# Ledger of designs, part 98: designed miniproteins, single chains, continued (5)

Each design is a single chain, and the fold is of that chain. pLDDT is the mean over its residues in the fold that is shown.

## One batch from the design tools (miniprotein)

Design m19631
Fold by ESMFold2-Fast:
Structure m19631 (fold): chain A 112 residues (1-112)
Amino acid sequence: MEEIEEVLEYLGTVHGVDEETLERIRELLLKLQELGVDHVSIQRSESGNDLLIIHHDVEDEEKNKEITELIIELGKLLAPYGLTVAPVGKGPREAMDEVGAANNALALARAA
């Protein structure tokens, strides 16, 4: 997926994400692609809190659970750099409350 390399270049060059963390993010994004994620991109925010957009229309409950767990892990890795992970599409609807709660917990931990 060409978008994965574009995301990694942005994270390394703009946010100063270290090589070890970038390699872990690559592993997670590749696993997400295998599970049915069809698009990833960075949405820039006026506040500097950029969004990593992850799109999928996966309806399988087991795959959605795995996708949600990988998104939570991405959120943990990116929270120190001020980024939030935003799942979009038909698939993440059921998981949105869990991902939102995890992102809020990470934002509170970062503020403390």
Scores: mean pLDDT 74

Design m19632
Fold by ESMFold2-Fast:
Structure m19632 (fold): chain A 74 residues (1-74)
Amino acid sequence: MPSTEELVLELAKRIRELFEQLEAGKISVEEAKEGIEKLYEELMKKNPNASEEAKQAVETVARIGLQEVEEIEK
């Protein structure tokens, strides 16, 4: 079973890849937001036995990523 830290780092890494694509103009802000939501859902589906703490931490990382995308749009 992956640790809370492993799940958080995996999501953060994949969100960073989306930010790199957004900065390169390869995807739109809307596509980046959809990508973050999809990554969160995929990670939760792959880890159904994740602890409540891990789930909350991953939700927080996804929320921060979405806020950062909104900040870049400004």
Scores: mean pLDDT 81

Design m19633
Fold by ESMFold2-Fast:
Structure m19633 (fold): chain A 79 residues (1-79)
Amino acid sequence: ELEKIEKEEKENEEEIKRIKELIKKDEEKIKEELKEKKASEEERKLREEEIESLRRMVDSIDKLQKENLEKKREELEKK
């Protein structure tokens, strides 16, 4: 059962890594758009808020995955 938890942890780490890669690409696209468009201050502010939202999403994913793994570990080790 511990081996199963370790495998799930590794798989979750890979999934989180992929999600973070996608979020990073989205951030890069937003930054490129801001450079190209000579955006208004309002548009720039909205784009900065989008970047902050993406960062918060990563933090939320990390927190949820850690909590889920800790709960599963406690349940499986409860013998």
Scores: mean pLDDT 72

Design m19634
Fold by ESMFold2-Fast:
Structure m19634 (fold): chain A 55 residues (1-55)
Amino acid sequence: MLSPEEQRMEELLARVEAAVAAGDLDAAGELVQEAIDTLPPDLAQAFAQRAVALL
């Protein structure tokens, strides 16, 4: 089972993927910034690496 922080990271990644699929790169960028600002540093780094892979 994912921790609450890991679950939030996965939720934000899913939202970034949906925004990219919709062609809304501004929304995708805002979601990435929110994740970096709100996640613990280790998860923010993991999120950034995985979000780049979605682009």
Scores: mean pLDDT 80

Design m19635
Fold by ESMFold2-Fast:
Formats: C-alpha cells, structure tokens, sequence
Structure m19635 (fold): chain A 61 residues (1-61)
C-alpha cells in the first residue's frame, strides 16, 4: 500500500544520502533508483516519491 511504498522510498533515500556523504555517487544512484521504484510501485507514487526526494535534497544541499 501507499504507507509501505513511502516507508521503502524513505529507507532507500536515507541509504542514498549516506552514500552521498561518503562521496560514493554510484552507490547513491543505485539506492535512489530503488527509492524511485518503491515509490512508483506504491498506491500513491507521488507521495512516496516526494518523501524520498525530500530526504535526498536535504543531503545534496
């Protein structure tokens, strides 16, 4: 459901953020893709995508 998709997107977004902090942009890209896929598969992909994107944006500033 939407809640599960949001939880998965946030989880992978946080992993991507950790990889960005380490300077591993390829690892970050992989987890960003997984966050996007989880968001897209949810019953509310826009909400899940928004949550994941916010986590990434907070680290990439």
Amino acid sequence: GAAEGVAEAVKYGKLAADYIKKGDLEGARKYLQQAYDAAKASTDPDAALGAGQLVVSSVAK
Scores: mean pLDDT 69

Design m19636
Fold by ESMFold2-Fast:
Structure m19636 (fold): chain A 55 residues (1-55)
Amino acid sequence: MERGLELAAKELGVSKETVREAVELVKKGDVERAAEILGVSKEQALGAYEATLLL
C-alpha cells in the first residue's frame, strides 16, 4: 500500500495524502470525485487505485 501510494503520487504529481484520499473515494464508489482531486480521468483514477493494491 505505502509503496503504491508513493509511486502513484510521483507519477500524478500530487501528494501521498491526495492519493490516499482518492483511494478512499474509489473504495466508496466515488470515482468521479477521486478523478477530480487527482486531476485525471476516471480511468486513470481507477488505474492509480489498482496500482496501490498491487504494490
Scores: mean pLDDT 73

Design m19637
Fold by ESMFold2-Fast:
Structure m19637 (fold): chain A 69 residues (1-69)
Amino acid sequence: MGLPTEEEVLEALALMYVGIIKAHKPSEEEIVEMGKWIKERIPDNKEALEAFKETAKELGYEKAVKEIE
């Protein structure tokens, strides 16, 4: 396999944020900042943003998810 593309690396980082949310229960403001970062840095990767939003909703951050949308 060749080296991962920049897009693939950014996608992996977005999925790592999903894991951090599950493990560390960050604040609502931190969730908004993470989601906006994903949306701005990898706007073409809807799967990464949707995975992040779904995880945040499951953990009770529905207001933060609404602010990201």
Scores: mean pLDDT 70

Design m19638
Fold by ESMFold2-Fast:
Structure m19638 (fold): chain A 97 residues (1-97)
Amino acid sequence: MTLSETLEKEREKALESIREEAKKQNVPKEDVEKIEKLMNEMLEKIKNGELTLAGFQELVGKIIELLKKLNLSPETKAIINHYFGLALLALRANLAE
């Protein structure tokens, strides 16, 4: 399994958890779609080698602000933080070359 495939899998796991929480809390689908779009943008930029550290921080900040609209469980927060950690590791690996 490539790092790209692992990131894609962990992104889907994070989005699935977010979608489940949103449904339980009757959060608008549009807010979930905004989060999905930002997470997809992050993954695409990592795959293309276009993501900067500043860009990563900006995207994470935007995602976290949208996630504040949801009362996320500690478990869901852990899944999301794990994905962000993997994304940062991939970014740092790309920048080291």
Scores: mean pLDDT 81

Design m19639
Fold by ESMFold2-Fast:
Structure m19639 (fold): chain A 87 residues (1-87)
Amino acid sequence: GKEYAEKAREALKKGDFEKALYYATQAFNAGDLEEAAKIFKELVEKHPDSPLAAGALYVLSKAYEKLGKYEEAEKFKKKSEELLKKL
């Protein structure tokens, strides 16, 4: 878990958004939900209006569902759907 979050942050720092999404998703799957959510938010901020940002918003929605934050999860899901329609 922790190693995946660290690799995702390094990828973000280098501008490698595909690797950042990949490693953040591995951190999420390993149960590092809060850290993965932070990385997905940073990815969306640094690389907005992209298919990768839409993917990050979708996984953010799933992370917030697992954290019991259903209103926030629904907002991220809608943002992902809106972005995919715009692209």
Scores: mean pLDDT 82

Design m19640
Fold by ESMFold2-Fast:
Structure m19640 (fold): chain A 90 residues (1-90)
Amino acid sequence: EAEELLEEAKRLLEKLKEAIAAGDKEKAKKIFEEFVEIIDELIEKYPDDKELLEELLELALEALKATTDKELILKAIGQILRIIGDLLNI
């Protein structure tokens, strides 16, 4: 169910922001990996759902804005580019 996975992605984004604010680098990385996995699952299951892809792009951009960690920034940029690529393939 797309809505269930989307809500889980939103929940993980909030947990990511909390971990970053707390300075818990290891926890932030783990949460970010879980976030990426759910976004990837949504893209794989619903590649033609443009409204969903636009919402996923917004979540990925918000994750990028929340972090200063180079590794997490690069992963967020990669995810954003993938979503944009899928959106433009129409």
Scores: mean pLDDT 77

Design m19641
Fold by ESMFold2-Fast:
Structure m19641 (fold): chain A 114 residues (1-114)
Amino acid sequence: AAAELEARGAALMEEGARAFAAGDVEAAIRHYEEAVRLLREAYRLDPSGATLYRLAIAELNLGRARLAAGDTEAAIKAFEEAIRAAEEALRLGYEGARAVKEEAERALEEARRA
């Protein structure tokens, strides 16, 4: 079910954040990639602004982890996906996505200067 995929995605985002804080960038990337996969599937099964908002955060965190790993091209792609998900969440009325969009746009600009 979509709710189960969203819950698993959220748990993986927490695991990714813990790995990143511990300096395990590769583990953080793996956890965030799986979170993105699950959240995309959740959105496919039950489209909502809240799911797109969570997807935008997951893509933003994935991009930051990829930048920390030195993979600038993959980070840029993740930030662009975060912006796209946040914009769609805003179109669906999820105002919380505005701050995530602005963060992703700043992260994209920083990555393009690297």
Scores: mean pLDDT 91

Design m19642
Fold by ESMFold2-Fast:
Structure m19642 (fold): chain A 102 residues (1-102)
Amino acid sequence: MSPKEIAEKILEELLNDPRSYPFRNPVDLSLQPEFADVVDEHISLETIKKKLENGEIKSLEEFYKEIKKMIDAVKKYYEKSDSRYLAAEELEKKFDEMMKNI
């Protein structure tokens, strides 16, 4: 299986997980102005999918870094008791397990 096929399969699994809700869509700054200073760190699964389709993500290592950057941004922004932080932790565990089993 090619690196691109592996990344696409992992991305599809993450998009279908209900815990991905904080990560699915790009930040709309007109609705979420609090993200204005951190929008470059708050990438979405949709943005990563486009980068993978456009060939901007060239390796599984780059894919791993992009997903981790997205998760870390949510965990940095929200308190540990927030449902979005907890969703990010659970999604990170699933992602790490999927990457370990390649």
Scores: mean pLDDT 74

Design m19643
Fold by ESMFold2-Fast:
Structure m19643 (fold): chain A 56 residues (1-56)
Amino acid sequence: MLARATKDIVTSDGTVIKKGEIVEILEELSDRLAVVRSLSTGEVGLVNKDQLELLE
């Protein structure tokens, strides 16, 4: 499932996903948390789902 970052996101490990960047949702851990992969950098991080806009 693809999503777009609605704002600049800093993951718990310090990875930065910029506003407008497309990410692939790899796993939904809860209603609030997802593991995503950046399509531009290939970096994997844990993000809050409220900062993502679902595209598919």
Scores: mean pLDDT 79

Design m19644
Fold by ESMFold2-Fast:
Structure m19644 (fold): chain A 64 residues (1-64)
Amino acid sequence: MEEGRKKAIELLKEKGLSEEAAEAAVEAVEKGQLDLAIEIIKMSAGLSEEEARELAEEVKEILE
């Protein structure tokens, strides 16, 4: 049970992602697939690429 993972999922859900999309984005960050995480966030929340990148980097920081 990773508390960082749950915190990252909650952050993404607050930004408009579904639980499934948030879990997929967090998994992508955990695997080092940052570009994939950005794309998931961008498509799921309707965010710009810049906003999605900022969220993906924040998720990465939470998981460290």
Scores: mean pLDDT 81

Design m19645
Fold by ESMFold2-Fast:
Structure m19645 (fold): chain A 74 residues (1-74)
Amino acid sequence: MLSREEFLERLAEVFRRAQEVLYDPNATVEELKAVLDEFRALLEELRKHYPDETQLIAAVEENIATLEAAIAAK
């Protein structure tokens, strides 16, 4: 497993990429799904090892819901 610092850096990078694909009108379903899959994996690890990070968990869940809605709209 990554250190907590490395995990948070990875999570921040995935948040950044999610913003990029969500606001790109040319983003493909495959690009949206790739970021969605990364958030799902990180959410599982976050819930398992950092269950007290409730605000961060909620932020990841919100981004997952937004990506799912964006995929459904294409």
Scores: mean pLDDT 82

Design m19646
Fold by ESMFold2-Fast:
Structure m19646 (fold): chain A 65 residues (1-65)
Amino acid sequence: MEKYTKGVVLREDVDLEAAKPEIDEIAKKYGVEYRLFPEARTITVTGDKEKVDKAVEELKKRFGA
């Protein structure tokens, strides 16, 4: 099954280790998968388009550049 994927660039002031539990909580809330790329300061979110869009919006509001 083809899934929708979208990336979020994180602000430079965000501690990725400290943010990980909140990111995990948002992913669980919307039922999406995520991958964290610490070197690129980027989160990739994968799942149903509507759920991914909502998760990405919340992530951008909280951590987004």
Scores: mean pLDDT 79

Design m19647
Fold by ESMFold2-Fast:
Structure m19647 (fold): chain A 99 residues (1-99)
Amino acid sequence: MNGLEAIVTMLLATALSFASPEEREKIAREVLARVRDYLAQLATADQDPGDPSEGPAPPLTREEMARVARRVLDILEKYAPPSLQGEVRAARAALDAAT
């Protein structure tokens, strides 16, 4: 693991482990939305790999981002409320299919 992946997953796991059930749902929903945004970007990049945006290179490669997303989904599966478990599993399946 790179340092950023380790820090992000540690902070997320810590936040969720100490959060109330209501805050866990809120955090999990926000994080799941970010993962879905990344999955949408992967889908569009397959169709137009040329220039989705001009700007500085992303701080992580696609492989590193996919690894971070998988670790984040692992943490969400452990700590997210039952209402979000199906959505977490669906996002994981979509990520596995995209990579």
Scores: mean pLDDT 70

Design m19648
Fold by ESMFold2-Fast:
Structure m19648 (fold): chain A 65 residues (1-65)
Amino acid sequence: LREEAREMLEKARKALEEGRYIEAALLASQAYGLAIRLEKEGDVETAKELKAEAEEIEKEAAEKM
């Protein structure tokens, strides 16, 4: 779960760097969903960090579209 979210964020960053803004936003959104599940399972601190990262990527992708 955590590692899956991390991998999605990494792919989202690469998509952002390559100008694939829609893909970056979608991958970040998926990572955000996994972070919500982590939070419900009790890993609140890690979830908070992953959510912040995903929101940053989504915002940056939307801004550059």
Scores: mean pLDDT 81

Design m19649
Fold by ESMFold2-Fast:
Structure m19649 (fold): chain A 74 residues (1-74)
Amino acid sequence: SMEDEVLRLLMAIASARTAEEREAAARALLDLLKRHGVPEEVIRRVEAVIEEHRDAPGEVLAQALAAVFGEYLR
C-alpha cells in the first residue's frame, strides 16, 4: 500500500547517514506521492517541510514528515 511505502521511505530518511542518502530518500518519497495522485497542496507541504529541515538530522525530518502524513491519512 502507499502507506507502507511511505513508512519505508520515512525509515530510510530517519536512518540516512549522509545528506545524499537523505535527499535520495526524500526525492523517492515525493515521486511516490506524485505517482499515487496525492493532492498538489499536500505535496507542496511535504516539499516545504523537507526544505525547512534541510540541515536537520534525518530522524528529525522523518518525524516532521510523519506529522504531516498523520493529518493527511486521517
Scores: mean pLDDT 83

Design m19650
Fold by ESMFold2-Fast:
Structure m19650 (fold): chain A 61 residues (1-61)
Amino acid sequence: SVEDRIAELEAERQRHVAEINAIVDRTLAAGRPPTPEEMARILELNERQVALDREIDALRA
């Protein structure tokens, strides 16, 4: 159903947010900037979140 698909996409968004938060938390705890790999991952996750937001909005329209 559309509701099941929205729930699936929202769960994926929550996983992406949790991963970004984990990266941020470990860099803050270590008192260091993110590595190039960590920064690339954050950028990738942010890009995917924009795509997920668009898909969720389209399903709700």
Scores: mean pLDDT 88

Design m19651
Fold by ESMFold2-Fast:
Structure m19651 (fold): chain A 71 residues (1-71)
Amino acid sequence: MEEVEKLAEEARELLLKYAKSTDEEERKELEKKLGEIEEKIKELVEKHPELKEKAHELFGAAIAEAAALYE
């Protein structure tokens, strides 16, 4: 549980920063970090299927928050 919550918080911060950023180079760096977090989450869910629902809930909320700032 702790690992998925930590990764979700990291993703949320990166998504919010990405939504506010106008610098192409900064966006590329953030996309790279987000990709790394997504891979770690996929690996955790593969090893711990019980975390799938929690991961989906946390990441869905993070994406929705970032989208609300962008729109």
Scores: mean pLDDT 75

Design m19652
Fold by ESMFold2-Fast:
Order: structure tokens, then sequence, then C-alpha cells
Structure m19652 (fold): chain A 68 residues (1-68)
């Protein structure tokens, strides 16, 4: 599932802002299911893998906003 993928990404990612946002997003997704937030999380994970950290951070913040 998405939460498990995010937990794996935290272990592999060295960028501190990405790690912080991923940790917040996981806590929110564990409490509330939101399909749009999950899609944004998956796209952000792809951007992190591509080294596009600024774009990934924007999508992670948007996903978090949808869950608040």
Amino acid sequence: GTINRLKILIKKTKNPEVKKLLEELIKLLEKKKNEEAEKLALEAMKLVQEGKYEEAIKLLKEAIKLLK
C-alpha cells in the first residue's frame, strides 16, 4: 500500500525536508483515506526518485493540505 511505500522512501531519502513531509503525510494518511492525496503522494515519490526535490516538496505539501 501507499503508506508502506512512503515508509520505505523515508529510509532511502537523505533530504531532511522530504523526510519531514513524508513523516507528516504518513501520520495523516493512517488516520484518513483520501484518494487525491494518495495520488499526489505517489507522484511526489516519483519526483523524489528523479531528484526533483522542489517539485516533490510542493506535491507533498498539497497532499498534506488535503488531509487537514
Scores: mean pLDDT 82

Design m19653
Fold by ESMFold2-Fast:
Parts: C-alpha cells; sequence; structure tokens
Structure m19653 (fold): chain A 79 residues (1-79)
C-alpha cells in the first residue's frame, strides 16, 4: 500500500516537473501494485494521474478513457 502511494506521489511530482514519460511509468507501476492489493481507491488515483500525464503528452483520447476508468471506480466507492 505505502509503495503504491509513494509511486503516485512520484508520478505527481514528475508531472509538475514536466517529466511526462516518467510520470506515466510511476503511475503504471502504482496501478499494478494497487490491483495486486485490491485497493480500488489507489487504482482510481493511479488512473487519474496517468490521465493527466497522457493529456500533457497530447494523447487526449487515451487521457479521456483513463479519466473515465478513475471516475467509474470512484463512483463505485461512493466518492
Amino acid sequence: MEEARELIEKARKAISEGKVDEAIQYANKALELARKLGDKELEADAYRVMAQAYFLRGEYDKAKELWKKAEEIRKELGL
């Protein structure tokens, strides 16, 4: 759990520094760990940060699909 959260924070920092590819790598690793842990809230957070990174990379359709995945998970959790 803590490792996945740390990866999400690293991804957010990478986004703030314009390191979009690094942000995607951290977010993908966080997503994999969140899935293994069954932590749906962390899965949603990973999808959100990944969507932001793809948006900054100009991959708008991919960003939109990832954002939808995050929103569906959050909706299921009542968030």
Scores: mean pLDDT 83

Design m19654
Fold by ESMFold2-Fast:
Structure m19654 (fold): chain A 106 residues (1-106)
Amino acid sequence: LSEEEKEKLLRAADLTALGRVYLEEGKYEEALELLDEAIRLAESVEKVSVVLAQALLLKGEAYLKMGKYEEAIEYLERAIEIAEKVGDKETLEEAKKKLEEAKKKL
């Protein structure tokens, strides 16, 4: 990775961590704003990353907690795809569990 790409991923990681804190506090709209910026930064880097998988998982979880099940499914399926590509087993298993929960609510 270039230095610019490394800086983007570090910023995406920081935003993802902050988004998780807001999500845990029940501040779902604010969490989504942070996670959207994290996803934008991570996607601007050519290679898929663990940060992208984690940000997608948290965005799916935020929609799930908001009762927006179709949107939750979309982001959780994307999180599964990226987590499989990067070998992030923890994010993969969490995304699968949240996806099953979202599908049961439809």
Scores: mean pLDDT 88

Design m19655
Fold by ESMFold2-Fast:
Structure m19655 (fold): chain A 100 residues (1-100)
Amino acid sequence: RPRTLSDADIDATIAGLEALIAEVEAHPERFSKVELDMLVVAGILLLVGAVEANASPEHVKRIAEATIRLLEVAAKIHPEDKEEYERMIETVRRLAEEVA
């Protein structure tokens, strides 16, 4: 139902996600668990959408790598959910491998 996204729109979206994750890595104390979990969901949804839309392998790889970095930070600062985040990392890696 949404309009077709251009390569420039997709690149800008991925760059925005990468910039947000770099900020989380630099200042994890500034983000609540809810905010981190929302970013994780956003990264996973973007990855699934990119795979389903047959996006370039490079775009899929960038989304997967960014989402994995975010999950690694979340696992480190919220050890109570470490197993869940590690399971999500494994799922993201498998999904990215299917298009490589």
Scores: mean pLDDT 82

Design m19656
Fold by ESMFold2-Fast:
Structure m19656 (fold): chain A 112 residues (1-112)
Amino acid sequence: GVEEAERGAEAARKGAEEARRRKDVKGARAAARGAAEAANGAGKAAEEAIRRGGGEEEAEAARRAAEAARKAAEAAIEAAREDGTSEGASYAAAAGAAAAGATASAMIAERA
């Protein structure tokens, strides 16, 4: 739940930092992996919020994970653009999908 969302948000922040530093396919990959961990954490926070019939801490943790995933997706896109490879573009697309999933999870947690 909350702990998984917090760890995922941290992974997304670290991945975004690596993407901005490297500006290559490895950076895009790191950001995509971080965004995926944030999405997984946001999902677990949403499941816990549903199980409890609502939870402010779960909703807030999912929201922070979604924000971190979105920033990681932006960093992955920039790294993929500078890298110029189809592999980099694939990591950027994966990071974007993860950010969308994290956002959906945050919305579910808020409505629980």
Scores: mean pLDDT 90

Design m19657
Fold by ESMFold2-Fast:
Order: sequence, then structure tokens, then C-alpha cells
Structure m19657 (fold): chain A 62 residues (1-62)
Amino acid sequence: SKEEAEKLLEEAERLAVRAYLEGKDVSEVSQLLQEAKKALEEGNYEEALKLAREALRMAKSL
């Protein structure tokens, strides 16, 4: 679960960086990424995974 959350966050972050460089608004995705990273740091892997999935879904729609 931790490894899965980290993998999803990495992918979402890559997509968000790409969108940012293309001039798109990534504010919402960035916020979700920060919240997911905080959950990982706190050991809340279930919450981190949930937030990572939402961040990835949103990043893919940019």
C-alpha cells in the first residue's frame, strides 16, 4: 500500500509538472499531492493511497 501510493504520486507529479510547463493551472493537483505526501509521512497509507488516486485522476484530465 505504501509502495503503491508512492508510485501513483510519482506518476501524478510527473503529469502535473508537464501540465504546469504547458501553462495549465495545477493548483488543485498540487494541493492533493501535498496532502498525500503528508499522509505518507504520518504513516496513514490508506489515506495517502486515496489522495494519490484522486491526484492522478485529476492530473490525467489536465
Scores: mean pLDDT 84

Design m19658
Fold by ESMFold2-Fast:
Structure m19658 (fold): chain A 58 residues (1-58)
Amino acid sequence: LSKEQNEALRNLIEELVKKKLSLEEAEKIITDKARELGLNDVQIKAAVAELRKLLEEQ
């Protein structure tokens, strides 16, 4: 991931965690944004896994 792509995803993950969205809703939003940023399926799966870990901490 480029620095810009990684930063954009990190900021979005933080926003979704703060909004207390369901895991299903948050995964859809992250997946859509990651595809928009040009991430491949492996990178999208990694971003979703990171989101799940942060939501689990809540």
Scores: mean pLDDT 76

Design m19659
Fold by ESMFold2-Fast:
Structure m19659 (fold): chain A 88 residues (1-88)
Amino acid sequence: PDWEAEIKKYEAEIAKDPNNAEAWNNLGKAYLHLKKYDEAIKYYEKAIAIDPNNAEAWGNLGGAYLYGKKDTEKAFEYIEKAKKLLGE
């Protein structure tokens, strides 16, 4: 996909509804594909702040810490949070 076009799409969705956790998570995913890990983390954290039960956002946050920051402890913590939410 055109990740720059996806960013513009989700920025427009967020401008209409800043509490759309799914749009924040999708914005993070687009930045992750562009290897902009700090921006991806920021947007995943925003999604989780709005919806703490968003298992996908927790898993994506873990992936961004693993690949972008080489922070295996935080990556493990966030991935385990995602697994527990999916296991309920």
Scores: mean pLDDT 86

Design m19661
Fold by ESMFold2-Fast:
Structure m19661 (fold): chain A 82 residues (1-82)
Amino acid sequence: GITEYAKRLKSQGITEIRVAVPYDLASDVIAAFSSQGIKVHVLSVRGDEEALEALRAGWADMVLLYESTPELEKTFSFPPPL
């Protein structure tokens, strides 16, 4: 879950992060990252496409989506495994 990601980021020395997230999930993201001692800057977006656009544009370091579509995330978050 979100708390697991926050814990992993903290273990890598990350104490501050920018996250693009649908507006109704913003409070949950803030709570999860704050519980691990990470300062989170939330960019509230209207949906998954806007969140992925913020990640691609470099406005966010991470994106949280309602439905994790691993193949869609692969297209936007990291290069294909070839």
Scores: mean pLDDT 66

Design m19662
Fold by ESMFold2-Fast:
Structure m19662 (fold): chain A 69 residues (1-69)
Amino acid sequence: MEELYEKILKKTEEEVEKLRSQRDTAIAAVRTDPATAGAIPETQRFLDSQIEKVRKKGEEEAEKLKKEL
């Protein structure tokens, strides 16, 4: 049980890091284009929120696994 719990958390952290890397690349591309640079604050806030939700979802899945016992 503990093994599954840690595996879920670790996988979630790795997914979050991959998403952050991909989003950083996307934001850098948007920043380079003056036409889309004005949207960076809105895009960044949205992406940061999504990353946090992915992280929290994984944490909730791990906690639910413990509660089902």
Scores: mean pLDDT 74

Design m19663
Fold by ESMFold2-Fast:
Structure m19663 (fold): chain A 60 residues (1-60)
Amino acid sequence: SMAARVEALEKEARAALAAGDYDRAVALIGEIGELDPERALALAGRLVAATAPAADAARA
């Protein structure tokens, strides 16, 4: 089902974000966006936060 596919992709995207593999995270978020744009948008927000200057963001 689409829900199961989205769940699997989301799990991989979170693992990629945790590993700092942002190219992979972007590709996985793109795949999720084809199936569930709202969930892809939430993950894209996490990616943006992760790629911002983290030291400055953590002190804001």
Scores: mean pLDDT 76

Design m19664
Fold by ESMFold2-Fast:
Structure m19664 (fold): chain A 100 residues (1-100)
Amino acid sequence: MLREPSPEVQALIDKAREKITEASKLVDEARKAKENGDYEKANELIEKAQKTVDEAQRLIDEALRKARTLSPEERLWAETQVALLDMQVALIKKEIERLK
């Protein structure tokens, strides 16, 4: 069984996941605003989603840097989580671009 990850690295990954969830929600709200013809609200939500997903990327990058100093087992866990989060960030960025 895998060892529990470093609490510091886990906290960064958890915070990144929280920011990804927030950005995804903002993208959904922006899409609904655009569908309703509220382009001003949609643009504000798109800008907020961009800032939020950029924050998530910074947290992911920090988690990966810290993970490289850990045991092989903890590093493998963290790198796997980072890869999944990077994929989610890429999908959100594509959706933001599509909404522009």
Scores: mean pLDDT 83

Design m19665
Fold by ESMFold2-Fast:
Structure m19665 (fold): chain A 62 residues (1-62)
Amino acid sequence: DKVEKAVEETLKILEESLTPDNVEIARKSTEEAVREAVEAGLSERQAIILGQEAAMKAIREA
């Protein structure tokens, strides 16, 4: 699954920024952004970039 693979790669890149307190919101935001990117026909690389942006924003807003 392209979405699942991009989500896992994104979370792996963000591993050092993840804490027990923020991992759930980061995962949810990554999944939503990656799914939207893939559904829009964007590449896996672009989906990962958008996933990183969404996760970082969610962590800052939490």
Scores: mean pLDDT 80

Design m19666
Fold by ESMFold2-Fast:
Structure m19666 (fold): chain A 61 residues (1-61)
Amino acid sequence: MDEEEFDEEVKEALLLIAYGIALANKMPPEEARAFILRIGDQLGVPELAERLAKEVEEKLK
């Protein structure tokens, strides 16, 4: 296990935090989507990021 990389559970938690930040700040849907996708790409979990980005976009419409 690579000690320098986040565990998948931590990566999921960080994405959920990003999702919560987007909702709390009432970000424009397009900006919220881009923000979550960027974080997910940097964390190496793009599939989860795509799911959360879709959900945040729908909630902020």
Scores: mean pLDDT 76

